Designed miniproteins, single chains, continued (3). Designs and how they scored, part 110

Each design is a single chain, and the fold is of that chain. pLDDT is the mean over its residues in the fold that is shown.

## One batch from the design tools (miniprotein)

Design m11816
Fold by ESMFold2-Fast:
Structure m11816 (fold): chain A 67 residues (1-67)
Amino acid sequence: SLDDNARVLEAIRNDPGLSQVQQALDRQVAQAQAAFDKLPVSQHAQFMTQTLQALLDAWRAARAALS
């Protein structure tokens, strides 16, 4: 759901292990939100799913690099 997607994005942004990259993640989330606001409602769920997957992949890569 959109609420679940928002919660996951918030968790990524607030990950203490990613404090060094928080500004970059915040910019990516802000850009995604701006793009989302310009889309028709019918495309919101698909856009959120695609954006969340891309952000999760980036977050996983960053976490792996910090391990």
Scores: mean pLDDT 67

Design m11817
Fold by ESMFold2-Fast:
Structure m11817 (fold): chain A 80 residues (1-80)
Amino acid sequence: MVEEMAKELSEITGAPFEEAKEKLEEVVKLLGIEEVKKALEFEKINHERILSGNQEVPEEELKEMEELGEKIEAKLKAAE
C-alpha cells in the first residue's frame, strides 16, 4: 500500500521513489494511513486539474480539502 502511494507521489512531484516512500512512511506514522491516502487523492485531483488547465473545484470537495488540511496541520504542529 505505501509503495503504491509512493509511486503515485513520485509521479506527481517528480521526487525519486525512495525519497517519496521514506517521506510517506514518516507521515503515515504521524497522521495515519487513512489521512495520508485521502491527502494523496486530493493531490492527484489537483495535478489532473493543473494538467487540463481546469482549476474549478466543487464547493463540497474544497470544504473537505480544507478540513483535512487543518487536521493534518494540527497534528504536524503537535508533533513539533
Scores: mean pLDDT 72

Design m11818
Fold by ESMFold2-Fast:
Structure m11818 (fold): chain A 129 residues (1-129)
Amino acid sequence: AAKQAALDRLKEAVVEMFRAAGEVPEVLPTLRQAMDDIAAVVEKEDPALGPQVRALLDTGVRGVSLAKTVEEAEEIGRLFADGLAYLLSPASTAAVQAVADAMDQGKKRVEEKANEIRRRRSELERLRA
């Protein structure tokens, strides 16, 4: 139950971050840094899974960088969230919770950066009107 709740939480965070990158492509460097931080947590908590998770997350970031629509970015996010949950399924509950916590921190950073960019765009549009 606790492990499944953490897996569900990290899957939702991945989808939300990828959707944000689809809406605001300028957040991609922040997303990449968040994914690198998450991969480092996996490498620390479960070294055997580290390389596979790092490769999956790197591929996901590249995929979303090529997404043409928000819907495509969200679909890529769901695919990679499912893949990440599958890779983490044999890990300990503590390891999955640590990864889910790192994912929540990454989501907050991506969301804050996306909101900053959206505010700046709104200010520029207001000044041009």
Scores: mean pLDDT 86

Design m11819
Fold by ESMFold2-Fast:
Structure m11819 (fold): chain A 103 residues (1-103)
Amino acid sequence: EKEKLIEELKKETLEALKRYVDEETAERLVEAILNKDWEKFDKLLEEAGLPEIVKEAIKQIAEITYKTIEEIEKSDVEKAKLILDEAIALQRMIVWVTELALK
C-alpha cells in the first residue's frame, strides 16, 4: 500500500517538473531525487539552462519529494495518505507561484 502512495508522489513530481523541462530531463531528475544523487540532480538542473527562480522551485519540489518519501516509509498507511496529500498540495502551490512570477 505504501508503494502505491510513493508511486503517486513520483507521478505528481514528474508532472510538476514537466512544466519546466522536457519529459526525458524530468524523468532523470526524479530518478536522481529517488537515488539521493544530488550531484547528478544539480548537474541536470544546471545543464537545463533554466532561470534561477525555476531552479529554486525545482529544488524545493525535490526536497518535498525526498522528505515525503522518508515520512511515508516511517508512518502508518493512514498518516502516509495525509502526508502525501499535503506534499502534493505544496508542490502544486510552488508550481502556481512560480508560474505567476514568470509572467
Scores: mean pLDDT 86

Design m11820
Fold by ESMFold2-Fast:
Structure m11820 (fold): chain A 78 residues (1-78)
Amino acid sequence: MPVEPASLLRKLVERARERGYSLREIAEALGISVGTLRAKLSGRDKRPLSTEEITALTEVAGISMAEFYEMYLKELEK
């Protein structure tokens, strides 16, 4: 999959946090460590999220996969 912009990942994590999830709970839902999640949010870890990690992130953020894809395309247009 193409590499997700760090800005998009930050928006989805903040949305999940607004829904009551902690950074630890978000990382647990994605099956990664909090350190890995922080590295991806800062752009230090440039490896793409897996399909499973993206699915988990959209669930905790309360958006559909279609909404995720629309947000991703908008970030590419900038």
Scores: mean pLDDT 76

Design m11821
Fold by ESMFold2-Fast:
Structure m11821 (fold): chain A 102 residues (1-102)
Amino acid sequence: MEAEELKEWKKKLEKEYDKTLIEKSIEKVVELLSRPEVDGETFLAALELLKYIADKYPEALLPYYEKLLEALRRIAEEDPHPSLRETAKAFIEYLEKVVKEV
């Protein structure tokens, strides 16, 4: 299950710095968030992984920042679940603050 894979990648990054895994993690999150639909568990796991990377390695997000914002804005405006829309909106505000401080 993709949610479990994202959780395992986060645990690996918490133990050891791995630039390749960081880049692969961000690319996977962009791919998942850009899908027409994503289940809530996978969405939350993707945001938790992305938040970890943003908190520790904010510069790694810069090449993907525009794509991440586009995907999150779509979810915030169009997702059928109000809770996912509110979470996406809050995460956009978080990412804008993090990138502004880089």
Scores: mean pLDDT 84

Design m11822
Fold by ESMFold2-Fast:
Structure m11822 (fold): chain A 100 residues (1-100)
Amino acid sequence: SEVDAILAATEAEMDRLVDDTEARLRATTDPRQRALLMTSTEIRMVGLMVEAELAVRRALRAAGASQAEIDAAVDRVAARLRALIAEHRARLQALDAEVE
C-alpha cells in the first residue's frame, strides 16, 4: 500500500541517518560535539516521523479515505516510528558510552 511504502521509505531514511551518526560519533572525541550530534540526530528522526505522518494523511485523503481511517493509519505509523526512534536512541546511547 502507499502507507506501507511511505513507512518503509521513512524507516530506510532513519537507518541511513543513524548509520551516519554512528560513524561520526566514533570519529568524534569532543564531548560537546558528541552531545550536539546526538541531539541533532534525535531532532532529525522526529522530523522524519512528522513528514511521514503528513505524507500518509495526504495519500489517504487523495484516495478518499474517511477521517477515522486516516487517523487510524497515522496513529499506526506514528507508533511504529516512535518505537524505531526509541531503538535507535538506545543504540546510539550505548555506542556513546563505549567511546569514552
Scores: mean pLDDT 88

Design m11823
Fold by ESMFold2-Fast:
Structure m11823 (fold): chain A 76 residues (1-76)
Amino acid sequence: SERQRELLRQGIEQVPPVLDEKAKELGVSDEQREKAKQAVQDGIREAEEYLDQGRLDEAVEAVQRGMHRAMKYLSE
């Protein structure tokens, strides 16, 4: 559904600011924040490719992988 893709895209746009707020709560270094930001951006880019193909489940998984990598950097 076009509407479902648009809603998911809007949700994806909120991921970087939510992650930045979480990084501030954790008190991590600037280096860790940049690595986490890059991981999320990579996941979002992959998710956008899946969204363009109408592959919503794979788009969600791509965002989740990016977030998991980002959280790993924030916890190291």
Scores: mean pLDDT 78

Design m11824
Fold by ESMFold2-Fast:
Structure m11824 (fold): chain A 91 residues (1-91)
Amino acid sequence: MVTVSTRVEGNTVIMTVRVAPDENVEAVLVSFSSKDLPPEFHQVEARAGETVTFSIDTTGPVTVSVALLSRGPSGILELQHVATEKVEVLP
């Protein structure tokens, strides 16, 4: 199980991803996008039981997407979508 939480502090969107101790995960991929900004991608190595935090400064609403990278039975890295949220930032 993976837990995703999002919070806003001023102009900063903070996303926290917690990987449960029994998950087979190699990395967490987070993307931030808005109508006025190109997509920004962050990939961080993560293992079972770890917590990863990402942040982005913004002056308006952003869409945040979270995916997990894991190695499937064939040994190939597979991407699993976990969550997509629209986050509003107030001035």
Scores: mean pLDDT 71

Design m11825
Fold by ESMFold2-Fast:
Structure m11825 (fold): chain A 63 residues (1-63)
Amino acid sequence: SEAALAEARAAAEELVRTYKENPQDGDALSEKLGRIAELSPDRIAELVAQVLAELGVDELRFE
């Protein structure tokens, strides 16, 4: 639903804020990711990418 998508976007924004504040807090990051997956399992990657782009976060790099 549209309400669930809006809530998932808010959760994705919270995930990005959590990452910026403490990128090593894996428990908090897992909780936020789980919430987004619960609300919008088909769009979790898209929503996270959109929020990262909107907040200008492009420093994410996998080792």
Scores: mean pLDDT 68

Design m11826
Fold by ESMFold2-Fast:
Structure m11826 (fold): chain A 55 residues (1-55)
Amino acid sequence: DILRQLRDPSLSQEEKVALLKQLAPQFDAEELAKLGATFGLSQEALDELRAFAEA
C-alpha cells in the first residue's frame, strides 16, 4: 500500500514524490497536492506533483 509507505519517516522528498506520482491516476491535482502537503513535501515537490497530475 503506497499510503502506508508514505508514512515512513525515513523516506526522502524524492521517494515521496515518486510514490505520489504512482497515485496520480487515482487523484486530481488538488487532492494529490493535499496528500503531498500532509506528508511534508516542499513547495518545489508539490509544484512537480501538480504539473505531473495536470499533464
Scores: mean pLDDT 78

Design m11827
Fold by ESMFold2-Fast:
Structure m11827 (fold): chain A 113 residues (1-113)
Amino acid sequence: SEEALKEAREFVENAVKQTKKLIDRLKEEGKTDEEIFKAVLRVIRRVYEHLRSLVTPEEAAELLRKFVDEVLKYLTPEQQARLRELMDRVIEAIKAGNFEEADKIIDEALKEV
């Protein structure tokens, strides 16, 4: 519905703000770039699972792309490149309605050292 799409857009705008605050807090706590990256991946999974409950897979994919594009600017250039490559695969899976494949891609990235 139009109301669900509006709710999803407002959720994404709030999720961007909360993710920026999370990144800032983790940096202040002395967390490594890898720990911050993995925290962002966990947020991304929560974001698309919530979008899955509100909107179509194609709309969820579009809104997740907007979320990622906003969050990228708070990461290092190396993390930005890594996240772009990973998210291209995740977004393709979500657009196809294959949330299990999206979860698998994120879980494998979370196991990397």
Scores: mean pLDDT 88

Design m11828
Fold by ESMFold2-Fast:
Structure m11828 (fold): chain A 100 residues (1-100)
Amino acid sequence: MASKEEVEEIIDEFLELLEDNLPLALKSLSLEEVKELIVESFESLVKYLLNDKKVPKELAKEAVEELIKRLSEILKKFGVPEEFINELEKRLKEVAKKEL
């Protein structure tokens, strides 16, 4: 079973990779395509935490809520429109509710 520290490290690595790749994605893809890629990557991460790492649902829920918050701050830092961020947060929360 993954520890809380291991889960936090996984979340940090996911967000670091996203922040590193976001400038190229925003230049190469439409905002709708960027949204779908983030949603797909997020769903894969949630499934990885639950199925591969066997993280308890309560710990996974807390980690996912923190991930969504930190992701929104990264998108704001890159100047992504607030309307896009709000729609993305809604989609990510729906995925989290379905998987958790």
Scores: mean pLDDT 84

Design m11829
Fold by ESMFold2-Fast:
Structure m11829 (fold): chain A 84 residues (1-84)
Amino acid sequence: MKEKLKEKILNSDLVGAVKLAVESGMSPEEVAEIIFEIKDDEQIRNTARALDALAESGGGENGDEKLSKYAKEVSEVLRKRLEE
């Protein structure tokens, strides 16, 4: 599971990564930990922004509320763990 999630993150498939994490019962903290293993601080900031955008776009017709909420939670964990 962790390897599949890493592949999706490395390929910038954040929608696929969030879906896989939710379906596998992975916590936002576990996903954030994986992102911190494979990305530098600049890339992590960019990933947090992309997750925020995904969360904002998830509402409305055909939006997935669960994926939107999860993406926001991962983004918040990433921001909290980022060091200056």
Scores: mean pLDDT 76

Design m11830
Fold by ESMFold2-Fast:
Structure m11830 (fold): chain A 82 residues (1-82)
Amino acid sequence: AEKIDELLKKLAEVQNEILRYAREHLTPEQQKEVEELLKKLNEAIRNKDFDTAIEYARQIAEITGPLGEELLKVVEELKKAS
């Protein structure tokens, strides 16, 4: 039980880092795309559709680089732990 709770906490922390990075380094169009992808990712996780969540995390990684790659790893670990 502890592992899932810790991964959900890390998921929230990485999303906050991504949003900060987007505001500082991305164009307004890319910021909006990242925000929409994060919304869809969180909806997929709530539905336990981890394969769809992984696809959204991959798309975020293509825009944000290393932070999005960290998000992808967290979502993959959530799928593994579920």
Scores: mean pLDDT 86

Design m11831
Fold by ESMFold2-Fast:
Structure m11831 (fold): chain A 89 residues (1-89)
Amino acid sequence: HMEERERELREKALEGLRLALAGKPVPLSGEESEEIAAYVERHGEMEAYQLMGEALLGRRVETEEEKEEVLRKLKELREQVLAARKAAE
């Protein structure tokens, strides 16, 4: 059951990233966004990096150029999440 919850959060994070990368609105509530942020924090920066890589490339990151692109997109997404959180206050 707990493993299913973690899998659900990962899938939601991945779908949210795909939508954000496509410039589409992410249909997640503030609460859902916080749950996803907590999931990423629990699993660490490597999980966030892998999720962004999968969303952007559809595969594991292999080159330094891909790594730089993934890290840049991760930073952009974090800024968007912080802005959305601020707007919800």
Scores: mean pLDDT 71

Design m11832
Fold by ESMFold2-Fast:
Structure m11832 (fold): chain A 89 residues (1-89)
Amino acid sequence: SQGDQLLDQQDFDTAVRQFQRDNRRNPSAQVYHNLGVAYARMGDFDTALRHFQQANSMNPSSRVYGSISAVYSRMGDHDRSQQFLDLSR
């Protein structure tokens, strides 16, 4: 999608606005996951975790658990990173 291309190009502000618009129209686990990835790449780990937790509450998946694990690893919280990595298996 256009939002995914903008995320890959590191135009995260534009991608976040696009995903927020999509979320206002029809919230989904995929949109919350996309928001989490965008915020994590911007270094806003607290906002990223909130969006990943919302995605997980709508549709738990190994992908979401892996994303949460990666964020905790980047925050230096290796115990929580391992916990969520184990859930992603």
Scores: mean pLDDT 82

Design m11833
Fold by ESMFold2-Fast:
Structure m11833 (fold): chain A 66 residues (1-66)
Amino acid sequence: GSLSPAQQRADELALPVLKETNAFLKKAGELEKAGMPREKIDEMIVKHNEEQAARFRAQLAAEAAA
Protein backbone atom coordinates (compact mmCIF):
# COMPACT_ATOMS: atom_id res chain seq x y z
CA GLY A 1 0.00 0.00 0.00
CA SER A 2 0.99 3.65 -0.23
CA LEU A 3 1.05 5.46 3.16
CA SER A 4 0.13 4.17 6.62
CA PRO A 5 -2.64 6.08 8.49
CA ALA A 6 0.01 7.79 10.64
CA GLN A 7 1.98 8.88 7.55
CA GLN A 8 -1.25 10.07 5.89
CA ARG A 9 -2.02 12.21 8.98
CA ALA A 10 1.52 13.63 8.93
CA ASP A 11 1.12 14.48 5.21
CA GLU A 12 -2.27 16.14 5.87
CA LEU A 13 -0.62 18.35 8.52
CA ALA A 14 2.44 19.01 6.32
CA LEU A 15 0.59 19.97 3.09
CA PRO A 16 -0.73 23.37 4.32
CA VAL A 17 2.75 24.22 5.71
CA LEU A 18 4.41 23.24 2.40
CA LYS A 19 1.88 25.30 0.42
CA GLU A 20 2.44 28.34 2.67
CA THR A 21 6.24 27.94 2.42
CA ASN A 22 6.11 27.61 -1.40
CA ALA A 23 3.85 30.69 -1.67
CA PHE A 24 6.21 32.62 0.64
CA LEU A 25 9.31 31.61 -1.37
CA LYS A 26 7.58 32.66 -4.60
CA LYS A 27 6.75 36.04 -3.02
CA ALA A 28 10.35 36.39 -1.74
CA GLY A 29 11.62 35.74 -5.29
CA GLU A 30 9.29 38.43 -6.67
CA LEU A 31 10.55 40.90 -4.04
CA GLU A 32 14.18 40.08 -4.96
CA LYS A 33 13.37 40.78 -8.64
CA ALA A 34 11.78 44.08 -7.52
CA GLY A 35 15.13 45.08 -5.96
CA MET A 36 14.72 44.09 -2.31
CA PRO A 37 18.16 43.39 -0.75
CA ARG A 38 18.96 39.69 -0.16
CA GLU A 39 19.65 40.46 3.52
CA LYS A 40 16.04 41.64 3.95
CA ILE A 41 14.72 38.59 2.09
CA ASP A 42 16.79 36.32 4.38
CA GLU A 43 15.33 38.13 7.43
CA MET A 44 11.81 37.51 6.07
CA ILE A 45 12.57 33.78 5.57
CA VAL A 46 13.91 33.48 9.14
CA LYS A 47 10.83 35.29 10.52
CA HIS A 48 8.50 33.06 8.49
CA ASN A 49 10.23 29.93 9.83
CA GLU A 50 10.02 31.26 13.42
CA GLU A 51 6.28 32.01 12.99
CA GLN A 52 5.66 28.48 11.64
CA ALA A 53 7.63 26.97 14.55
CA ALA A 54 5.61 29.08 17.03
CA ARG A 55 2.30 27.88 15.49
CA PHE A 56 3.50 24.26 15.64
CA ARG A 57 4.56 24.67 19.29
CA ALA A 58 1.19 26.24 20.15
CA GLN A 59 -0.62 23.30 18.50
CA LEU A 60 1.43 20.78 20.49
CA ALA A 61 0.70 22.69 23.73
CA ALA A 62 -3.04 22.73 22.94
CA GLU A 63 -3.03 18.97 22.22
CA ALA A 64 -1.11 18.30 25.47
CA ALA A 65 -3.68 20.37 27.43
CA ALA A 66 -6.61 18.41 25.94
Scores: mean pLDDT 74

Design m11834
Fold by ESMFold2-Fast:
Structure m11834 (fold): chain A 82 residues (1-82)
Amino acid sequence: VDARIEAGREEMARLLAEKSAEAAERYRAAADTLLALGTAAEAEAWAAANPERFAELLAALEEGFEVGKERLEEEKRRKEAL
């Protein structure tokens, strides 16, 4: 059972990496950038000062979120099937 789940997880991870390896990396970098800003006020001030970079960061977060959501949904379906 576990071996079958691991094989499926590895296959899914490989497919996601091939499709969205850069998106996952951009998401991690974007999340780290937001966390480094510390407070909501600092984040808002940074976004106001850097609207283009904020748009890129938001796009990276959304792309990474979609990849993460698809992975979680697939894992949930596999658990329900087993």
Scores: mean pLDDT 62

Design m11835
Fold by ESMFold2-Fast:
Structure m11835 (fold): chain A 65 residues (1-65)
Amino acid sequence: SMAEELEKEKELEKRAKEAGAVDIEKKDGVYILYFKLDSVTAQVAAEIRAAELSNLYGKVELVFL
């Protein structure tokens, strides 16, 4: 349902923000997560979290600003 989809999106947004995402965009069923490139450690952590989210929510893309 639409309510289940919205709840799923909110959970994804919460988890992405916990991983350090500064913005989130949804386009054609793909979630695009934006991160600031602050350090190599932060980049690696973001990539791991994006892989986890992709396994749970489908297509997830990572963009570093």
Scores: mean pLDDT 75

Design m11836
Fold by ESMFold2-Fast:
Structure m11836 (fold): chain A 64 residues (1-64)
Amino acid sequence: MQQRALLVLQALREAGRPLSARELAERTGLPVSAVTRALGTLEAKGFVRRVGPAGRYELTPAAR
């Protein structure tokens, strides 16, 4: 879980824009299910937030 969360955070930093769970799966090579679980953990910790009607995710100031 924590190693996958790190990959998701790195992909968001490298992109510099909000990404969907599918885009994160493509960038990290992880299954969408693994990305979704990592995003849930990161959101609970305040490191990412969901933005827009398409359900994209971005880094919060706490993760910068």
Scores: mean pLDDT 79

Design m11837
Fold by ESMFold2-Fast:
Structure m11837 (fold): chain A 95 residues (1-95)
Amino acid sequence: SLEEQAKEAEEKAKEYEEKLKEVEKIDPNAGRAGREFAERAMEWTPESALNLGGALGLQYNAEGKKVLAEALEAGGFLAGYRNKYKELKEQIEKE
């Protein structure tokens, strides 16, 4: 159902929010980069945020910048699932 999809998106957004908080405690600069990415992606499509977050995570992990990779992936996925939840809620309200 749309309600179940919305709940899953909300839970995933909370998961990546928590992961980003963990990164912020370990490396505040990497955490800030992830937070700034999530904020910049606030109006993006969910797919664009998820895809770029995943791509940046893979790229920076391959470069040996593991913590930055985790931060950017978490920031992108947070934005993606947050934006998906918003879209699904708007869809439910229109029905």
Scores: mean pLDDT 87

Design m11838
Fold by ESMFold2-Fast:
Structure m11838 (fold): chain A 60 residues (1-60)
Amino acid sequence: SMVAKEAAKIAGVSEEVAERALELAKAGRTDGAGALLASQGGNGIKGEKAARVLQEAAGV
């Protein structure tokens, strides 16, 4: 998705990782989405911004 692609660019992770994080956010597991991004190198401010993009797209 375009949202996952945007989040992947922000966090510096693969689009596949961002898609998994988006699925977690849609399930209401925003903490899990952030943790997944951080584990793949999307840490700190970049990871937080990417997680926010995914949360907004998930309607949270």
Scores: mean pLDDT 77

Design m11839
Fold by ESMFold2-Fast:
Formats: structure tokens, C-alpha cells, sequence
Structure m11839 (fold): chain A 108 residues (1-108)
């Protein structure tokens, strides 16, 4: 069904988002150049925009979409401000957990 295809798309985008966020964290730990980290953040932002659009198409309410977007913006700002790596990890974990919960509810 169209709904099942959209859920599968949301799951694939979440998996890609998690992979990219892990790559950002590794790049920071390895002291990669700012240009490398910036490129990864642009990929993270693009994947998140696609994920949010897919969740909206699946009927996730505007309040939950805005909450996910705010956690996303928090992750990006922590990276840009050279926050401690543990704060960046916690922001990533909070975001990924909230998205997983939203997708879980959509499968009910």
C-alpha cells in the first residue's frame, strides 16, 4: 500500500540519518577539517528534511514535526558551536529515539 511504502521510506531515511550522525561524531572525534564536517551536516540536513516531509505525509501532527525539527536544529548548533562530544551524542540519541517512537506509532 502507499502507506506501507511511506513507512518503509521513513525507516530507510531514519537509518541513513543515524549513519550520517555517527559519521559526524566520528569526524569530530578524529578532528576532521571543518569543510568535511560541514559537508556531512548538509547531508544530515537534507536527509532530515526528507524524513520530516515523509512523516508529515504519514499524518504525524505539526506539534511532533516541530519537536523533531527543534531537536534537529539543536544537534546542528551543538556541532557548529564545537560543543563537547558527549552533548552532541546526547542530542543525536534524543532525536533518533523520538523519530523511532513516531515510526513505531505509525505501525500500530
Amino acid sequence: STRDALIAKAEALLEELERLMIEVIRAIENKAPKSVIDKLIEQVKKTADQLLATLKDLGVNEKDIEKIKKLFDEFVELVRNNAPIEEIRKAADRLLSLVREQIRRLKE
Scores: mean pLDDT 90

Design m11840
Fold by ESMFold2-Fast:
Structure m11840 (fold): chain A 67 residues (1-67)
Amino acid sequence: MLSDEEIEKLVGISTEKIRKEGSDEVKALLPFIDVDRDGVITREGIEKLLAEFGESVVPYLREIIEL
């Protein structure tokens, strides 16, 4: 389960950074993340991913935090 602090660390991460530095598994999540017009991760996108995929997506979201 992601903490609120982990969600806040994800918000604002550039989708370009994920494409350059993320694993193939993390990159596969990009179409499912509700992103801002500026190409950044949004809180709403993270919450939708967690609602749809639950715990199975948490390791990949934590990978993004560590980028």
Scores: mean pLDDT 75

Design m11841
Fold by ESMFold2-Fast:
Structure m11841 (fold): chain A 63 residues (1-63)
Amino acid sequence: MKTVSEAVEEVEKNAKKLSRKEAIEKVSKLANLSKDDAEKVVEDLARRLELQGNTELAKNLLK
C-alpha cells in the first residue's frame, strides 16, 4: 500500500485522464482509505490545483 501522499501524487500525475470517481477509487485502493476519506483527499487536491491556477484539472476532479 502507498501512503496518502504517494496516492495523491499518482492521481495528480494522471488527473487529465481520471474522472472524479476513478480518482477517488485510486486513492482509496492505493492508500487503503474508505471511500469517504478518499473523496476528501481528492477534494483537497482539487482545491490545491485551483490555488495553483490549474483550474481545468481541478474542475475535472470535482465534477
Scores: mean pLDDT 77

Design m11842
Fold by ESMFold2-Fast:
Structure m11842 (fold): chain A 62 residues (1-62)
Amino acid sequence: GVEELIAVLKSPTVKPPERLEKAVLYLLATGDKSVSVGELMERFGMSRTEATAALTFVKENV
């Protein structure tokens, strides 16, 4: 679920899926918190759960 993917993103030892890592880097680079779940799904070919995890991680941890 979303919480499990966020835990992976916080872990220094667990490798996240490449698309999830790229989505997080994209969100950090843009600085735009208005990016939607749907935009991340289309841009990176990721699931809604993965897109939600990326957005939640960036909003709450950076």
Scores: mean pLDDT 77

Design m11843
Fold by ESMFold2-Fast:
Structure m11843 (fold): chain A 73 residues (1-73)
Amino acid sequence: MSEIERREIEEVMREFGLSRERAEELVRALLEAERNGIPLSELAKRLGVSVSTLHRLRELRVRVILEHLLEKF
């Protein structure tokens, strides 16, 4: 895993109170959905979570990536 992916998984576990396996599943599924143009509503149905949860996850991911990039400058 990249450093960014590791930080994303750890933050997801902390914010949502999830196991590592579940956090990895959600992060990986979100990344695959973004690459394949799958709507968040369809992804939410597949994962058994709310669309709101996926929106919060995406916001968290963007925040972690942005913080990591800012640390490099």
Scores: mean pLDDT 76

Design m11844
Fold by ESMFold2-Fast:
Structure m11844 (fold): chain A 65 residues (1-65)
Amino acid sequence: DLKEKLIEAAEKLKERGEISEREAEAIKLMAEKDLTAAETAKATGLSLSSVRRAAAKVMDEVRKS
C-alpha cells in the first residue's frame, strides 16, 4: 500500500527533523487525496518547491525501506 508507506515515511522524516510538520501534513494530504504537488501547494499554502522537495525526500525514504 503506497499511501501507507508515504504516510509512514513522512512521519519518520518529520521525527528526524528532515521535513517540517507542515511539509509532513502536506505529503500526508497528497497521499490520502491523490493530489499533485501543485494541488497540494494550493491546498496547504506551501510553495510548490517546498512540496516537491518534501515529496522527493519521502519517496527516497520509501525506496530505502
Scores: mean pLDDT 83

Design m11845
Fold by ESMFold2-Fast:
Structure m11845 (fold): chain A 60 residues (1-60)
Amino acid sequence: MIPQSIRNIQRQIAAMPQPAQSTIMAQVDAFVAQYDDMSPAQAVGQQLRIVGDMQDVKLS
């Protein structure tokens, strides 16, 4: 099951300007597609990476 936090991240990304929105959303889509095959540690790591990429866009 995909965490609600990822759904909240998808909503936040949808409000971002292009091209960052498309780039980060592609990362989230890849994460979602692989989620059922991920270990809990891998899933947490990927979520933190996505959040970091979102923060980088805000600071740029």
Scores: mean pLDDT 72

Design m11846
Fold by ESMFold2-Fast:
Formats: sequence, C-alpha cells, structure tokens
Structure m11846 (fold): chain A 100 residues (1-100)
Amino acid sequence: MTDEQLENILQGVADSLRELAELLREEGYDDAAESLLELAKRFEDLINNRATKEEVLEALEEAAEHLDRLASESKNPKIKERLEELRQLIRDTIEKIRKA
C-alpha cells in the first residue's frame, strides 16, 4: 500500500465520520455527533503526521469499538443502523490495510 493510498483511505473514513456526525446533529444526538467529529479529526491528524501503519490500525480499531458502543446505546433504529454500517466499513478497512 502506498502512502497516498493510505491517506485516501483515512480521508474517506474521516469524511464518513463527518457525514454521520451531521446526521446525528440533525436528529438531536449532539454528544454522539461531537464524538464522531473528534474521531474524524484524529484520522486527519494521522494523515498530517504521516502515521505508521500500526498507529493507523490502532486508531481504526478504537474507532470501531467507539461506534459499536454508540450503536448499542442508540434507541433510534435508523441511527443504530448507520453506526453499524460505518463500524463495518472501518472493520473492512482494517482488513484491507492488513492485507497490503
């Protein structure tokens, strides 16, 4: 995997987190939205600091765990589904990075 490919993957994750955060804010889940924006910033910081593959994998695993927690706490089925979809996307991303 090239550095550019890794940066593009991390930016995609950050963009997805920001998009879901906007949906959460529209539905009144401000604290959950803020937590997703903080995760998005973490991935942007990893890009800017040229983080190692291992640091990236650790951050992705922590993000997946955080999304799983938010999904388990959500009483809104649509929000829960969107959180679970993003968690799966991040887990698929972890496997893609590990195989590269």
Scores: mean pLDDT 84

Design m11847
Fold by ESMFold2-Fast:
Structure m11847 (fold): chain A 79 residues (1-79)
Amino acid sequence: STIENIKAALQQAIAEVRQLLAQAPASVQPLLQDIIALYEQLLAQIQTLSEADAIAAYNKTVQQASAKVQAVLDQLAAA
C-alpha cells in the first residue's frame, strides 16, 4: 500500500541519516538530529492518516528535511 511504501521510505531515510550522523562533524550533528526527528515524528503518526494526508505529510516532511540538508551542506562548505 502507499502508506506501507511511505513507512519503508521513512525507515530507510532515518537509517541513512543515522549513518551520516555517526561520521559527521560535531558542528552539523544538531541539523542531522533535526532531520531524524522530522522523519520519526511522521513515522509515529503515519498509520493514523488517510492515504491523501499521508502523501501530503510525506511531501511536506521531505521538503523540510531538504532545507535542513542544504543547511548541513552550507555549514560544511563554510568550515
Scores: mean pLDDT 86

Design m11848
Fold by ESMFold2-Fast:
Structure m11848 (fold): chain A 95 residues (1-95)
Amino acid sequence: MEAVKAQLERVRAVLAAAAELPEDEAVRLVAEVLREAAENNPDPALAEAFRIAAEALEAILADPAAAEAINARALEEMEPLFKEAAPLLEEIRKS
């Protein structure tokens, strides 16, 4: 629990910091932190979801014209993973 909660809190803190950066730098920073969260998250469903999110942001940086299609595909792939992790996320939210 605590390790997953710490990873989510770090992602949240970095997202807040990224809001003050230029758009391209913010997206790179968020992708980096999501990649780190994917590697260090003890929950395999959340780890895979963060990996998909990081790859999607990296792909958008490489081809901004495809951003809408990339984002739609990533959300579709992540939805079942977040559903699988929902009980754990609910416990973290209640704690």
Scores: mean pLDDT 73

Design m11849
Fold by ESMFold2-Fast:
Structure m11849 (fold): chain A 94 residues (1-94)
Amino acid sequence: DEAKEIGKKKDELYDKLRSRVLERLQAAGIEVEDSDLFSKLTPEQQEAVIEALREALKEMGFSDEDIEEVIQRIKEGDTLENVIGEAALKLANK
């Protein structure tokens, strides 16, 4: 079942990507909740989230084009969890 395999791969990639992003934010001394809307974060938190996402996505094998698409999604005011979920699904479909 290809759909079931994609779903499992997406969940595994989500956990891996989320862990990488949160580890980078923790190393920067930035505390954010996955459920917080990006638009509700401080400018310092927003910049840290964007940088953490770029670095984590690059390590996960995303192209520069795909990384910028994810960054545009978070800048539109979505939650970190939703944006990571969309990125994981995109990578699972490759």
Scores: mean pLDDT 79

Design m11850
Fold by ESMFold2-Fast:
Order: C-alpha cells, then structure tokens, then sequence
Structure m11850 (fold): chain A 80 residues (1-80)
C-alpha cells in the first residue's frame, strides 16, 4: 500500500540521516541532508493531504525515492 511505502521510505531516510552526518566534507554533508529533507517534505505532503489522487501520491513517492537514491550514491562516493 501507499502507507507501507511511506513507512519504508521514512525508515530509509532516518538510517541515511545518521550516515549522512558522518560525511567529512561539510558541503557534501549539507547537500545530502538537504536531499533527505526534500524526501521527508514529499512524504509529509502525502500524509497531510490524504485526498490527493493516487497518481499524485505515486509521483511524490518517486520524487522522494530519487532524493534518497541521490544520498545513497553520495555515501558510496565518500567510500571511494
């Protein structure tokens, strides 16, 4: 369900926020945290607007997922 997907993404954001805080470069750390905030804002918008069409909810979930994926790539790049 959409609710289960939101819960999964919120859990991923929480885990990535802890990892992002360990990024040594302050500019990259700020960018990672900004992407996670954007994902949180998208999920919050879905929760605050339950009457949104399913298509709009799915688009916001895709946008949130994209922001999360950006942070995963940034963390992987930090290891290289």
Amino acid sequence: SIEERIEELEKEIKELEEEAKTIKNPQRRALALANLKAARDDLKYIRENPDLPELKKNLLLLTAGSSIETVRRMIEAEKA
Scores: mean pLDDT 87

